# Ledger of designs, part 72: designed miniproteins, single chains, continued (2)

Each design is a single chain, and the fold is of that chain. pLDDT is the mean over its residues in the fold that is shown.

## One batch from the design tools (miniprotein)

Design m6490
Fold by ESMFold2-Fast:
Structure m6490 (fold): chain A 62 residues (1-62)
Amino acid sequence: SKTEKIKEEIEKLRKELQEVGHRIDALRQAGATDDDPEYQALVARENEISARLKKLEEELKK
């Protein structure tokens, strides 16, 4: 069903968000600054995943 597909997508995105968060933390510990392209790319990805999760969670509340 559509609901099952949405739940599966949320689970995958939650796991990816956790992994991206860990990579951001690792870069910060290694001395990365806000100007580092790798750091910027990971933060952008985190924001994309968070936005997608919010939209999918809103669909489940209908």
Scores: mean pLDDT 85

Design m6491
Fold by ESMFold2-Fast:
Structure m6491 (fold): chain A 81 residues (1-81)
Amino acid sequence: MEKEEKIAKESAEEYKDEIIRAVEKGDLKEVMKIMEQTAEKAREKAREAGLSEKEVENTERLARLYSSFIAAEAAMEVHKK
């Protein structure tokens, strides 16, 4: 559980700046692409860490969740100005 969360958060943080820039551009297609890349990166890191297939799935889901929070926060900031 803790290891899955750490990998998911680290993967989302690696793509944070790219997600924010895509949101600022209003490029929804790019945002979705980067979120997918974040999930794939999290899966790779989880497998390399020796996690089970079930734990890899959980890590992917958490990475999608964390990247979606980054995108949502960036969208709220864009709406301020």
Scores: mean pLDDT 82

Design m6492
Fold by ESMFold2-Fast:
Structure m6492 (fold): chain A 61 residues (1-61)
Amino acid sequence: ASVKNDLLQLIDAGDTEALSRRLREIFGMSEEATLRAFDIDGDGTLSPQELAHLRQQLVTG
């Protein structure tokens, strides 16, 4: 799907700001809620490992 491809592109680019905005648009989540859902280490940002985990979830469903 185009939405999934857009998210994968943003993850590959490492653009966490744009990724957060896209997830908010798709799922109706706030920026803080989106970051908290995917910020496993709780530091307020998405690490490369967290981005890789999200990418895997998008690919596998």
Scores: mean pLDDT 65

Design m6493
Fold by ESMFold2-Fast:
Structure m6493 (fold): chain A 73 residues (1-73)
Amino acid sequence: DVRERVYEHAARLMAKASGVPLEEALRAVREAQGDADLLRQRGIELGMSEEQAEQVVRDTTELGLRLHREAGI
């Protein structure tokens, strides 16, 4: 649940920044398997700038931390 919400958030950010379809962005996020460096690299490969890719990683990490706190962990 938390992991899927984080993946969907990252995919939406990547799709918006790169212009690729959401389904393609979601595939790239799933292929990264929660690895921040791979997520950044996949974003760049989809046509995002380095700054955009770093922002996606940062926003996605912050969301993950917030959702874990909300779950009481």
Scores: mean pLDDT 79

Design m6494
Fold by ESMFold2-Fast:
Structure m6494 (fold): chain A 100 residues (1-100)
Amino acid sequence: ALSPEQRRVLRLLRGLLGEALRDLEDPSASDEEKIKTIRGVVDFLEQVLRDNPDLPEEVRALLREAARRLREAIEKKDIEGAIRVVRELYEALQAVLEAS
């Protein structure tokens, strides 16, 4: 179902999510630094959605819902909630890439 270009985009996104998880789970990082990491993830998700309208709707729905939940986590300063969302999306994208 995924084109080679779509696979490349989702692999890049998965890599970014993995880096974000490491940063968010770093006990030496401040809450403010972690919020900046979460904002970076939201910005990248919105960029992927904007630049890739031809992604399967199931994948687009996953990215939109993750961005929505992460924006709520930023508003509430809920870092643990954000970690859960990023991890869930990372695992979902891994499953999509393995099935493709």
Scores: mean pLDDT 89

Design m6495
Fold by ESMFold2-Fast:
Structure m6495 (fold): chain A 80 residues (1-80)
Amino acid sequence: MERVREALARVDERVDEFAKKHGLTEQEKAFMRDLARSYLLALLGGDEEFLKRLEQVVPNSPLVKEARDIAREVLAELEA
């Protein structure tokens, strides 16, 4: 599906920009990318259990919060 590929590519782009701006390590960048992709796919597929588990981690991890926010923004742009 072209829209899903476009959204995942946009997530990768946004994560790369954030990592470059904030001087993230390769490990932190990879973690954030995988999480943002997983969150986007969960939003598209309605995986409520995965989304609830992420909510438990968000308050204690700035990278998790940013990955979530990137996925939400990309989804909103794709649906516009």
Scores: mean pLDDT 79

Design m6496
Fold by ESMFold2-Fast:
Structure m6496 (fold): chain A 100 residues (1-100)
Amino acid sequence: AIEELEKLREEMVRLIKEFEESTDEKKKREILEKILKLGDEVIKFLEEQGLHREAAILRKLKERLEEAIKNKDFEEALEIMHKIGAALGLAINQLKEREE
């Protein structure tokens, strides 16, 4: 689970960088859709590991990201994506503490 979450986090960081580097709205939207799908995978893995609180935090951030996308607020979407990445990092650290 930790190795899978670390891979998902690396993929998310890569997608956030591609989003920041892109000037094309269509490409930005495609990247956001990929990040939402990764968010769903992360939430599922956290729930399966019993990290229900961390999963709930990510679910709320995902809902805020979906609203930002609907409003075409790419600046807010970027800020929320960084918050999702930070929350995922904290969840990975919690799993590491449980296995040490």
Scores: mean pLDDT 82

Design m6497
Fold by ESMFold2-Fast:
Structure m6497 (fold): chain A 93 residues (1-93)
Amino acid sequence: AMEKVKRIEELTKEAIKEKVSIEEFLERLIELLGLSEEEQEQLRKIVEEVKKEHPDASDAQIMTYVGSVLSLSVLENISLEEAKEKIEKLIKE
Protein backbone atom coordinates (compact mmCIF):
# COMPACT_ATOMS: atom_id res chain seq x y z
CA ALA A 1 0.00 0.00 0.00
CA MET A 2 2.66 2.58 1.04
CA GLU A 3 4.76 1.96 -2.10
CA LYS A 4 1.68 2.53 -4.31
CA VAL A 5 0.76 5.69 -2.35
CA LYS A 6 4.29 7.05 -2.83
CA ARG A 7 4.11 6.36 -6.60
CA ILE A 8 0.69 8.08 -6.82
CA GLU A 9 2.12 11.15 -5.00
CA GLU A 10 5.22 11.24 -7.25
CA LEU A 11 3.10 10.85 -10.42
CA THR A 12 0.69 13.60 -9.27
CA LYS A 13 3.54 16.05 -8.49
CA GLU A 14 5.27 15.36 -11.83
CA ALA A 15 1.99 15.73 -13.80
CA ILE A 16 1.37 19.13 -12.15
CA LYS A 17 4.99 20.22 -12.79
CA GLU A 18 4.76 19.16 -16.46
CA LYS A 19 1.32 20.84 -16.79
CA VAL A 20 -0.21 17.74 -18.39
CA SER A 21 -3.96 17.57 -19.09
CA ILE A 22 -6.31 15.87 -16.64
CA GLU A 23 -6.89 13.19 -19.32
CA GLU A 24 -3.13 12.44 -19.57
CA PHE A 25 -2.93 12.40 -15.74
CA LEU A 26 -5.76 9.84 -15.54
CA GLU A 27 -4.10 7.66 -18.21
CA ARG A 28 -0.83 7.69 -16.21
CA LEU A 29 -2.69 6.68 -13.02
CA ILE A 30 -4.54 3.87 -14.85
CA GLU A 31 -1.24 2.48 -16.20
CA LEU A 32 0.60 2.87 -12.86
CA LEU A 33 -2.05 1.01 -10.84
CA GLY A 34 -3.37 -1.40 -13.52
CA LEU A 35 -6.92 -0.17 -12.94
CA SER A 36 -9.87 -2.25 -14.22
CA GLU A 37 -12.47 -0.75 -16.58
CA GLU A 38 -14.85 -0.39 -13.58
CA GLU A 39 -12.17 1.43 -11.53
CA GLN A 40 -11.39 3.67 -14.55
CA GLU A 41 -15.09 4.66 -14.76
CA GLN A 42 -15.18 5.37 -11.00
CA LEU A 43 -12.06 7.56 -11.32
CA ARG A 44 -13.53 9.52 -14.26
CA LYS A 45 -16.79 9.98 -12.30
CA ILE A 46 -14.81 11.48 -9.39
CA VAL A 47 -13.18 13.96 -11.82
CA GLU A 48 -16.60 14.99 -13.19
CA GLU A 49 -18.04 15.33 -9.66
CA VAL A 50 -15.15 17.54 -8.50
CA LYS A 51 -15.52 19.74 -11.62
CA LYS A 52 -19.24 20.20 -10.80
CA GLU A 53 -18.56 20.93 -7.10
CA HIS A 54 -15.58 23.24 -7.86
CA PRO A 55 -16.09 24.70 -11.38
CA ASP A 56 -13.28 27.27 -10.90
CA ALA A 57 -10.73 24.64 -9.82
CA SER A 58 -7.48 24.51 -11.83
CA ASP A 59 -6.21 21.29 -13.44
CA ALA A 60 -3.49 21.18 -10.75
CA GLN A 61 -6.11 21.38 -7.96
CA ILE A 62 -8.21 18.64 -9.58
CA MET A 63 -5.12 16.41 -9.99
CA THR A 64 -4.13 16.96 -6.34
CA TYR A 65 -7.67 16.08 -5.21
CA VAL A 66 -7.89 12.93 -7.37
CA GLY A 67 -4.39 11.82 -6.32
CA SER A 68 -5.35 12.26 -2.64
CA VAL A 69 -8.60 10.28 -3.05
CA LEU A 70 -6.82 7.43 -4.86
CA SER A 71 -3.94 7.40 -2.33
CA LEU A 72 -6.37 7.18 0.61
CA SER A 73 -8.35 4.41 -1.14
CA VAL A 74 -5.13 2.37 -1.58
CA LEU A 75 -3.73 3.15 1.91
CA GLU A 76 -6.92 2.27 3.85
CA ASN A 77 -8.18 -0.40 1.38
CA ILE A 78 -11.52 1.40 0.99
CA SER A 79 -13.64 2.28 -2.05
CA LEU A 80 -12.94 5.41 -4.10
CA GLU A 81 -16.36 6.75 -2.99
CA GLU A 82 -15.49 6.32 0.72
CA ALA A 83 -12.06 7.90 0.14
CA LYS A 84 -13.71 10.89 -1.60
CA GLU A 85 -16.09 11.37 1.36
CA LYS A 86 -13.16 11.29 3.83
CA ILE A 87 -11.13 13.80 1.76
CA GLU A 88 -14.16 16.13 1.50
CA LYS A 89 -14.51 16.08 5.31
CA LEU A 90 -10.78 16.88 5.72
CA ILE A 91 -10.99 19.81 3.25
CA LYS A 92 -14.04 21.15 5.13
CA GLU A 93 -11.99 20.69 8.35
Scores: mean pLDDT 79

Design m6498
Fold by ESMFold2-Fast:
Structure m6498 (fold): chain A 108 residues (1-108)
Amino acid sequence: SAQERREQILKLVQARMRLVGYYTELWVLRKSGKLSREKAIEMLNELTKDMMTLFEEAKVPQEYKSKVQSIFKSLQEEAKTMSPEEIVEAVGEAIKEIQKIMEEYEES
């Protein structure tokens, strides 16, 4: 229904806002010298959980969810050998790719 589509769009807007919020928090922690690799990985794991929950609530098809899960899985593996600064940069690039996937879904 039109109402269900509206609710799904609002959940996707919420997802985009959470991506920006998490990136901002990582950046602030880095600037304040409070970001360790362990803290960055913990925050990345929470971001992954929150995003997948929002996509489920928005009823995003498995095709698009799988693309996003693959990005997070790759990022989590690569983060094991990264500095906190490199993790922040990699998260920023991952967010851009996730936003492209969300736009692709919204245009489908």
Scores: mean pLDDT 85

Design m6499
Fold by ESMFold2-Fast:
Structure m6499 (fold): chain A 87 residues (1-87)
Amino acid sequence: MYISELLVNYSGHLVSQSKRGIDDGIDMKKKGDPSWKDKFKKFVDLSKQSIFIGNLSKLVGDPKVSRKGDRVRRTGLNLLDIGLDMI
């Protein structure tokens, strides 16, 4: 497997973890669980990491891998915006 494909797959995993964590954080906030802010900060950081790694995949990449990296990066940015708006 090319390193660019590995980076795209890994950034996809980070995006998935971030999305789940933000969704869980929103649920915690609705239930009045005070740990929701720490949950959001953690998964906002994962969103930032997914954006960074998605950008790195473009530097090594086949054009198809670069397009996948761009899509992951865009999703990471959207999740970051949601997370930052909530904290």
Scores: mean pLDDT 72

Design m6500
Fold by ESMFold2-Fast:
Parts: sequence; C-alpha cells; structure tokens
Structure m6500 (fold): chain A 65 residues (1-65)
Amino acid sequence: SATALAGAVLRLIGAMIDGEAGELVLNETGGEVTPLDLPREKVEELLREGAKALLEGKPFKVVQP
C-alpha cells in the first residue's frame, strides 16, 4: 500500500542520514523495508528527494507512478 511504502521510505531516509541506507535498500531479510513495490533505482531516488524534504521540514509524499 502507499502508506506502507511511505513508511518504509521514511525509515530508509532516517537510515540514510545515519549512514545505513545502502544496507536496507539492498537486502533486509527480516526487515519491514524489503517489500517496497519499486525498483532499487527508484527507491534511491525517493531516498534523495525524501531527505531533501525532511531537511526542509516539509512533508514527504510518495505518489505511485
């Protein structure tokens, strides 16, 4: 669902700030962020855009293509 995807992206953004995003994007066997409905390239793009929004204090919304 869009809500689950947004939650996973926000978690990945947090990990990106902490320097862990790459591990979560590639493989998370028991993780909640694994079942993203997007290709890895798109997840990386969303992480970058979400990080920008987070730093600007703006809400980040994922729109399904």
Scores: mean pLDDT 51

Design m6501
Fold by ESMFold2-Fast:
Structure m6501 (fold): chain A 76 residues (1-76)
Amino acid sequence: MEISDEEIEKLFNANLATRPGAWKDKEELRKALEKVKEVLGEEEFKKLIDEILNSEHDLHRLQRLFDKFLAVLEAA
């Protein structure tokens, strides 16, 4: 799955609202996304990204999804 620049922008902004300072810029986030994709595989990665992007602006849900993302990244 190719993540568009628009999706990166949405992910970065959602992360800033829940975990400010986790990534210094969108380039660092893009690298983290590639690493998580390698760990999870394409199918599970798509599901996680879709859940984050389709969140109903629920900050607690977004925070849990980003915590899951960071846990995968840390475990890699």
Scores: mean pLDDT 70

Design m6502
Fold by ESMFold2-Fast:
Structure m6502 (fold): chain A 75 residues (1-75)
Amino acid sequence: MKEEEELIKEVRELTKRGLEAIKESLEKGQQVLQELQDKTYDLFLRALTTGGGGTKALNEGTKGVNEVQKAIDDA
């Protein structure tokens, strides 16, 4: 679905922002991680309410949260 492709792109951009923000400060990285977590939760609710719609975007969001969280933990 076109909407799912847009959601995947948005989540990937947030993940990139999170990783870049950590390089500037842990505080900024944590703020972007919170945005990514909130977006991923929204995608989870969307998948639940649409009978699995947006599952690919949800998977990318979960991956992004894990990547940014690991980068913060490693810092």
Scores: mean pLDDT 79

Design m6503
Fold by ESMFold2-Fast:
Structure m6503 (fold): chain A 75 residues (1-75)
Amino acid sequence: SAELAALEEEARRLAAEAQASKDEAERLEAAGRLAGLLLRKAELEGRGEEARARLAELAKTLPPEYRARLEAVLA
């Protein structure tokens, strides 16, 4: 539970950082890091397979730069 709470706090921090940034490159980096943390949280909750499948499908619907970042998280 402490590990899950720490991941949720880091995810909230990264989401706020992405929302506050006006630089697309900074938002893209924050989005990739957030996706990685959410995937790790889902894995700890026993939902890693579903989370990976959802991220893979989401990546197909996003612009190439976001797609590449999410695919890197899934590698």
Scores: mean pLDDT 74

Design m6504
Fold by ESMFold2-Fast:
Structure m6504 (fold): chain A 75 residues (1-75)
Amino acid sequence: MDAFIDTANAIKEGFKKLIEKHVDPETAKKINSEFDKKFNELLEKYKNGEITREQFVEEFAKLEDEVYEKILKAK
């Protein structure tokens, strides 16, 4: 379980750095703030047993897609 959470956090941090590299600093700060908030809410639900691991993975993938869409629209 710890390895799964550690991996999810590592992917999140990598994504935040990717955002910072590809958009202007103000846009990056806004996208990263929103992504971090939604990720933490999702992680809390998983830790509390409110969602399954499968649901966590599906919702996290949706968050990643949403972030990519925001990056593309910010260009």
Scores: mean pLDDT 79

Design m6505
Fold by ESMFold2-Fast:
Structure m6505 (fold): chain A 82 residues (1-82)
Amino acid sequence: MKYKITFDDGKVATLEIEGDGATLTDDDGNVWRLEKTEDENKWIGTDVRTGKKYIIEKVSDNEFIITDLETGEKKKAKIEPL
């Protein structure tokens, strides 16, 4: 199933959930793989080109916070069915 992700800076990406994982793709073709953690409200995202890692935390059914593990920067994102 596909979802539209909208970041607080206006950037958009597509989230595709397949089996036990998910793939996030932006309009430039950058790809992140999302993996589940022991916390059902948290995922680890990995940029497939750079290996850079992010924590994705569910705040509500339609809102997430993404934390850059290198810089500590946080972004808010909304999720909606595509």
Scores: mean pLDDT 79

Design m6506
Fold by ESMFold2-Fast:
Structure m6506 (fold): chain A 82 residues (1-82)
Amino acid sequence: SAVEEELRRLLAQALASTDPEEAVLLLLEALGLLDRHRASLTPEQLAALRGELIATLEALRARVPEEYRPLVEAHLADLRAL
């Protein structure tokens, strides 16, 4: 779907970014996109995209400055609780 393609594009850009602030902004956009379209996704699509987003957040946790880590951890906790 177009939502899945756009979300994966944002995650790929976040992982490829050398700017931690840009990476965080791209992650927030991906989180917002998932939330806006959650009701239109099948449970299987939602689970797959959630897994990809969790993996991307975990990878970026090691790269972001310490001041952004609480934000990343909060979003990881929220996604894992779904």
Scores: mean pLDDT 80

Design m6507
Fold by ESMFold2-Fast:
Structure m6507 (fold): chain A 90 residues (1-90)
Amino acid sequence: SEKERRNELIERSTELVIRLLEAYGAPKEVIELVREAAKYAINEDFEKADEKLEEAAKLIRKYKDKMKVDEKKVAEVKAEAARLAAEAEA
């Protein structure tokens, strides 16, 4: 169904975001918040999804100076995300 296709796209997009966050050296707590946000979005609870993303953003800001960036992994994930975005617009 159309809803199933949207949910699959949300899940795939979330996994790409998580791989990017891991490449940036984000703590596991940030990754967990992003996964929770995706679950709320799938259930159409957009207010709770936004709250979880705001919490994740605050933690990223707090820990950014201690994060170890894998620049090669970042480039690879960004290329995959760009391809997915291009396919969605086609």
Scores: mean pLDDT 81

Design m6508
Fold by ESMFold2-Fast:
Structure m6508 (fold): chain A 85 residues (1-85)
Amino acid sequence: GPLTDEEAEELAKAVRRNLVDSGVVDEETAEEIAEEVRAALKAAGAAGQGEQAAEDIGKALSEALAEGDAEGAIARLREIAARYA
């Protein structure tokens, strides 16, 4: 089904909160990652692919952050957003 704008906003907010709470990245980096998540979900939502993008984003974040690679997480999110632009 379609991912709503409200659900996209809540998912981005949850990502930011989890990153800050975990201490894996600083607040500025967590905010940047959350904005990239929101941008990717918004672009995919406009293309009717919001649920697919949410799944791809979750996998990309889990993999990159397990490696301690915040820059890689941001890069992967930008690639997902660009795919739907």
Scores: mean pLDDT 78

Design m6509
Fold by ESMFold2-Fast:
Structure m6509 (fold): chain A 114 residues (1-114)
Amino acid sequence: MEKEKESIRIVSESTEAAIENLKSAKEIVKDNDKSVKAVEKSIEFLKKIKDLATKKKVSMEEMIELLRKGAKLIAETAKLVGDETGNIEGVSKLIGAALNLIGGATQVELLKKK
């Protein structure tokens, strides 16, 4: 039970930090409709991960998988934003968001092994 509560905290904090980076990226690239839509899709995916974790509908293994899947989605979004806008600041915020999720997944994985 303590490990489950801590994993939910890690997932919540990691997804919230990633969402803040995504919202920042969205504001930076707001004039490019394709980039905005891709970032919004990433935000909605992270909100679903947070909701599933907080409602205890997923295991720690599933949390790790979902966070890694989110990081991959955001990395693909960063490539799209780079290709569409060339905006280095926007891409950097998206990379930051992906790293927030990778960090969260690694923390949950280490917690599970204890």
Scores: mean pLDDT 88

Design m6510
Fold by ESMFold2-Fast:
Formats: structure tokens, C-alpha cells, sequence
Structure m6510 (fold): chain A 64 residues (1-64)
């Protein structure tokens, strides 16, 4: 997808599957992990980091 587009449900599923492998509470990903997910999803590293940040903020709100 073009830069700045929201991830598709299929891309989100791939991101969530990866987080289950490395720990669903991961706050950040290494450059190598971002590159791997970019290959799997077709998202940029920035899009992946943006999605992860929003997900973690939502999880923190649910815990608070």
C-alpha cells in the first residue's frame, strides 16, 4: 500500500503473529525485526512503528 495508509486486517494479523513470537508486550522492535516485518507485510518501518505505538497506548489505557 502507499505510504501513510492504515495497515490492512491481513497486515495487522501478521504483525500480531510476530508479536506473539517475541512477546505481545514489546514496546519497540529492533531495526532487523522492522525489516523482517516490512518484508512480510509490505509496510514501511515507520508504519509498523506507528501501529505498534498506537497498540501499546491502547493496552496501557486498558491497564490504567
Amino acid sequence: PPPGRAPTPEQVALLEAFLEEVGPERESLSSAELAELSRRTGLSAGQIRGWLGLRLADLEEQRS
Scores: mean pLDDT 71

Design m6511
Fold by ESMFold2-Fast:
Formats: C-alpha cells, sequence, structure tokens
Structure m6511 (fold): chain A 92 residues (1-92)
C-alpha cells in the first residue's frame, strides 16, 4: 500500500540517523530513492504527488552521482523528510 511505502521510507530515515559512515548513509539513500521511485509510479497518488516523489528521487540520484559530502547528504535527508510529510498529508 501507499502507507507501507511511506512507513518504509520513514524507517529508512531513522536508519540514516543511526548511520555512522558516509558509505552507510549512501546505501540508505539508494534504498530511499527506490521507495520514492515506487511512489512516483503509484496510480493511487495524485499526478502532483507522483511528480514530487519523482523530483525527490532525481535529487537523491544527483547526490549519489556527485559523491556528495556528509553535510550534503544530511541536507538531502531534511528535503526527503519534508517531501514525505507532504505525501502523507494525502492520506488524511
Amino acid sequence: SVQDLLDQARALLDQFQAATTVAAQRAIFRQIRGVLQQLAADPRLTPAQRAEAATMAAYIQGLLDEDASEFQLKLGLMAVGGALVVLERRLE
């Protein structure tokens, strides 16, 4: 379900907070990107919500491709967290 994907993304954000290396943080971001790509393809979301998920997945891909610093990855975490709040509001 959409809720299961959002719950999975939330669990991955919590795992990121516990990650002590950039390599572990990058691995978690790859998993978050996968969840966002699934949300971007989910017909139960509005076109605007799917576009938001796709944009955020592309943003994460850019951070991974450019070998982003720990600081940049932490900023990315904040952006992903904000996007998930917007997506979750659809379920209320």
Scores: mean pLDDT 81

Design m6512
Fold by ESMFold2-Fast:
Structure m6512 (fold): chain A 92 residues (1-92)
Amino acid sequence: GPDWEAVREGVLRLADEMLEHPELAGFYAASALGFLRALFDDPELHERVDELLGITDPVEALLKAAEILEEYHFDRLAEFFREAAKKVEEAL
């Protein structure tokens, strides 16, 4: 299975990058969800991931990414994105 500790650390580092460059928050979130485009030939999913690109609020970007992940049953990854969103909100 995946190294979930390494995945969690990766999501937390993604959140740190969003704090340094909030104008790119949605781009970072969409890039992190790029694997979903490879796994699912779902136009509605692809459109929803693309909608992330316009987000400049790091908390909003992370929570919207978590929502998409949870809908597609990546529950553990969604929890890491929610944890990252909480840490970002507490850092602001």
Scores: mean pLDDT 85

Design m6513
Fold by ESMFold2-Fast:
Structure m6513 (fold): chain A 89 residues (1-89)
Amino acid sequence: SNEDIAKEFLRFLLSRDKHREEHSKDTLAKTIFQSFDLDGDGVITEEELLIIMAMFGFEKDTLSVFEALDKDGDGVITYEEFLEVFNKL
């Protein structure tokens, strides 16, 4: 499912963070979200997600991950929507 693809990508990012065990789950979620929020507006656009996913070789999965995270279909990912998937890891 799109949600499983999103979870796999988020687990991949967590596996690369050498300090993941030193940080709370909430701190890790905020850090990852803020790294995707390239313009600092508090939301992630599909274009911002594509840039980050392409950086790690996951560009083919961008739409699936975006659709899984964009729960209300408004075309942006809020921190609350991001947390709904992240908290299932």
Scores: mean pLDDT 77

Design m6514
Fold by ESMFold2-Fast:
Structure m6514 (fold): chain A 88 residues (1-88)
Amino acid sequence: GLSKELILRAIALALRAIGLLFEAEELEKKYGKDNPKIQKAKELARKALELAMQALKEKDQKEAQKLLDEADRLLREAERLLEEVRAE
């Protein structure tokens, strides 16, 4: 099975993605549902959640690591977009 470290990382990234989706929905109430940065952040967070969940089902540690690295990259981009919205 996957290492404990990879399992914990996948869970952490999945929770972070869920948190960003809730944050984005709250920002939609103030900045509108058609805000392109919020919509892009939601897209990135959903994709990151899918990658983290896929990594938990992966049997190859190297493949799981690649999925989690991509999930982390997408979440950092989503966070930056939501920070830009909050600064407006």
Scores: mean pLDDT 89

Design m6515
Fold by ESMFold2-Fast:
Structure m6515 (fold): chain A 69 residues (1-69)
Amino acid sequence: SVEELVKRAEEAIKTESPAKAALVLSEAAGELYGIAAEDPEIREEALKAAEELEKRGKELGKETEEKLE
């Protein structure tokens, strides 16, 4: 579900390294895009969630490159 994928992403941000969290967010966004393609009833919610996770993943990726020691 959309809710489960969003919760997984939030948990990864809190518990994983930035690099690992970015991967989890990217995968969750991909799954949400798939849900949006298959289920028209929740399409807008899934697309919005996917876009938000994708943006957050990009931010984490940039931080990883900048802050990696």
Scores: mean pLDDT 76

Design m6516
Fold by ESMFold2-Fast:
Structure m6516 (fold): chain A 97 residues (1-97)
Amino acid sequence: GPLSPAERDEIFTQVVKELFPEEVERVRAEMGDSVSDGTAAGIALLEWLRREGRLDPEDGTVVYVKGTPLGELLGVERARITDLRDLIVEAYLKKHP
């Protein structure tokens, strides 16, 4: 059956921790227990995209992931920020059916 929102959030959180563990630890060090693991993972992903200069300068809703571990997972050159959670979860499920 379809995954619950909580199950999807757990997968997203696990994948981001595996790809960007240092960014997740940085967010946790700065924010402590004030945010959930899923929120910390989301912030970590956006901070990584920002630090790597991966945001489109004219359309800040688009990110360029080609040549990164995220791009390798997703099999795409670019994505919309709003689609990243779903793309990450679906990519994980394709590799772990």
Scores: mean pLDDT 86

Design m6517
Fold by ESMFold2-Fast:
Structure m6517 (fold): chain A 76 residues (1-76)
Amino acid sequence: SMEKIEELFKKFDKDGDGTITAEELAEVLRKHGYTGDVASLIAHYDEDGDGTLDFEEFRKLLEDPAVRAHLPPEIF
């Protein structure tokens, strides 16, 4: 759900700046068994190319079926 995605985003947004690092997100995805090209996946959603994802970019990434298959179902 949107509320769970927002809570997950806030968990990774340690500094409260409204962004999370692509590197931190890549590590979490790999830890949960994502076997695809994480760098290409993140770059696809990193619209600004700055190595960080805002909430909307993060939400779109989590709505990817390949990503959802490798994250705990309770966060959706």
Scores: mean pLDDT 71

Design m6518
Fold by ESMFold2-Fast:
Parts: structure tokens; C-alpha cells; sequence
Structure m6518 (fold): chain A 64 residues (1-64)
């Protein structure tokens, strides 16, 4: 799970940087967009970790 999550985060960052390079924006706007995207990616990662924990706990409870 952790390895897969890290790979997905790296891919999202790389694709976002490629889009920024092609978007012809000034450096100040790029910096602001990078900051916002970092927050979004972090929030999504935390949500997915929580969902995975909840799923495992529910499955274990059902087997008891």
C-alpha cells in the first residue's frame, strides 16, 4: 500500500509539473499553484490512508 501510494503521488507531481511547464505562466503563479497542489495531494493521501485503515478494521471485525 505505502509503495503504491508513494508512486501515485510522484506521478501526480510529475504530471502537474509538466502541465505547468506547458501552461506558459509566470513563476509567481507557478509557485502559488504548486503550493495549492501540494496541499491537495497531501489531503487526498491522508484520506486514502484513513479509508484503508477503516476497511481493514471492518474486515477484521467481520471475521470475529
Amino acid sequence: FEEELVKEIKKKIEEFEKELAEADLDEEKKRELRRKRAIEITAEALRRIGDEIDKELAERKALE
Scores: mean pLDDT 75

Design m6519
Fold by ESMFold2-Fast:
Structure m6519 (fold): chain A 88 residues (1-88)
Amino acid sequence: NPCQELKDLLDEIVKEYNKTKNLKPFYLTAVDLVKIAKKVGCKSVEVSAQSVVDYLKRLVVPEKSKSNESILNKLKVLAKKYGVNLES
């Protein structure tokens, strides 16, 4: 189930956020998650990830630090599986 796979990844992002209380490292991950969610038609994940993107866009400088490598690897696998090109 594509929506469940995306929801599971979003839950991992929430878990990491709850440890650090810092959402900034997830900006690029959230942008890519919106792209994948749109491609597979998973509206709930699209809306949740877009909210993160919109929140972080209001900050003066978006942080280009990468999120946790495990989350990034899962994102890359999902993008490849659903035929979504991630911005390099």
Scores: mean pLDDT 75

Design m6520
Fold by ESMFold2-Fast:
Structure m6520 (fold): chain A 105 residues (1-105)
Amino acid sequence: SPEKAAELERLIDSLSLPEIVDRLEEALANGDEAEINRYRTILLTKIRELMLRVLGPDELDVVQRALDVLENSDDETFIAMARALAAALAAGEEAFRAFVRQLGA
C-alpha cells in the first residue's frame, strides 16, 4: 500500500544498518515470518542504497551480484553478511568497497 511504502522509506532513511539487523534478529527470535520478510526487505534496500552511493554507477554489475548473494542467503547468513558490511563501512569507504567487490566476484 502507499502508506506502507512511505513507512518503509522512512525506516530505511532513519535506521542504521546495525539497528535494522537488530530488528531482524528480534523478528527471527519471535518467529514472526511477516516481520522477518519486512526487515529483510528494509535491510536489502538500505544495503543497496549504500552500495550504490559508495561504489557508484560504473560498478552496477558488481552491486547486483553482491545483492543477489545476500537475497539468496538464509536469514542467519544474511544477518552475518549484513553485520560484516556494517563493520566494513565503519572502517571506511575503501573497506566497504573491497567487501562488496568480494561478494560480487
Scores: mean pLDDT 84

Design m6521
Fold by ESMFold2-Fast:
Structure m6521 (fold): chain A 107 residues (1-107)
Amino acid sequence: EAEELKKKAEEYLEQARRHLAEAREHIAKGTREDIQLAMLHIGDAKGYAGQALAYAEKLLEIDPSEEAKEYYEKVKKEAEELLREADELEDRAYAQGQALREQERAR
């Protein structure tokens, strides 16, 4: 069970990274549709990072070892970093979306 919880935490961290990579690619393309897709991927990434942390917390409930605590701190650090990247990308996507709306109003 402990190994299954670790595996799920790792899988969710990887899904969060994949969604942030997709969000960055959509932001780079810069169309209204791409910015909307980037926002959806950012939301998914935040959700997956939260799930990874939840599974690492469950590991601590069933495994009181120092190894489990070290694993939890590792997952927490990675999840917090991914959440910070997601917040940065969200701000960028929001700003680009606002610029596109202003440009369309000028037409």
Scores: mean pLDDT 87

Design m6522
Fold by ESMFold2-Fast:
Structure m6522 (fold): chain A 66 residues (1-66)
Amino acid sequence: SSVEAALERAREALAAGDEEAAAEHVDKAGTGLSAQGNIEAAKEVGRLLRQGDLEGAIAKVEEALK
C-alpha cells in the first residue's frame, strides 16, 4: 500500500539521519491513512509531526497498520 511504502521510506531516511526526509515521508503516510478512511490516526500523526515528535508519528502509523 502507499502508506506502507511511505513508512518504509521514512524508516530508511531516519536510519540515514535525514530527519527532514523522514518527516516528509511520515506526513505522506498520514495523508494515505486519511485517504483510506482512518481520519483519527491521520490527525494524530499530523499533531505529533507538528510537535516535532517524529518517532511518535512513525509509531502511530505502525499502530494504524496493525
Scores: mean pLDDT 85

Design m6523
Fold by ESMFold2-Fast:
Structure m6523 (fold): chain A 120 residues (1-120)
Amino acid sequence: MSVSELLEELEELLNELLQEMSKLSPEELFEKIRKLLEIHLETLDKLAEAFPEFKEEAQKLRDEIEEVLSNLDKLSPEEALEELQYQLQQLIQLLRRAAEADPEKASELIKEYIEKLKKL
C-alpha cells in the first residue's frame, strides 16, 4: 500500500471513529477519547524518534495533548470532541509532512497507528 493510500485509510478510519463516538454516553465518550489520545501520544513519540527534524513540533503537540488529558474532566462532551478533532488534524498534518520527507518510514508509523486504532 502506498503512503498516500495509508493516509486516506487513516482519515476514513478517524472520521468513522468520530461518528461512532458522537453516539456514546458521556462516560464512554471520555474513556474512548482518553484511549485515543494515549495512542496519539505514542505515535508522536515514535514520529519524533524516526524524524528528528520534526522532534520539536511533535513535542509541542505532545504537551498540548497532555494538557487536554489533564483538563478532560472539565470539558463538556461537545468540547472534548472538538478538542479531539483539532488534535487529530494536527497529527494528520505532521504525518503528511513526514510522508513527504520519507515515505517508507512514514508508512511504517501510519500502519502502526491504524492497527492500534482498529483495536479500540
Scores: mean pLDDT 86

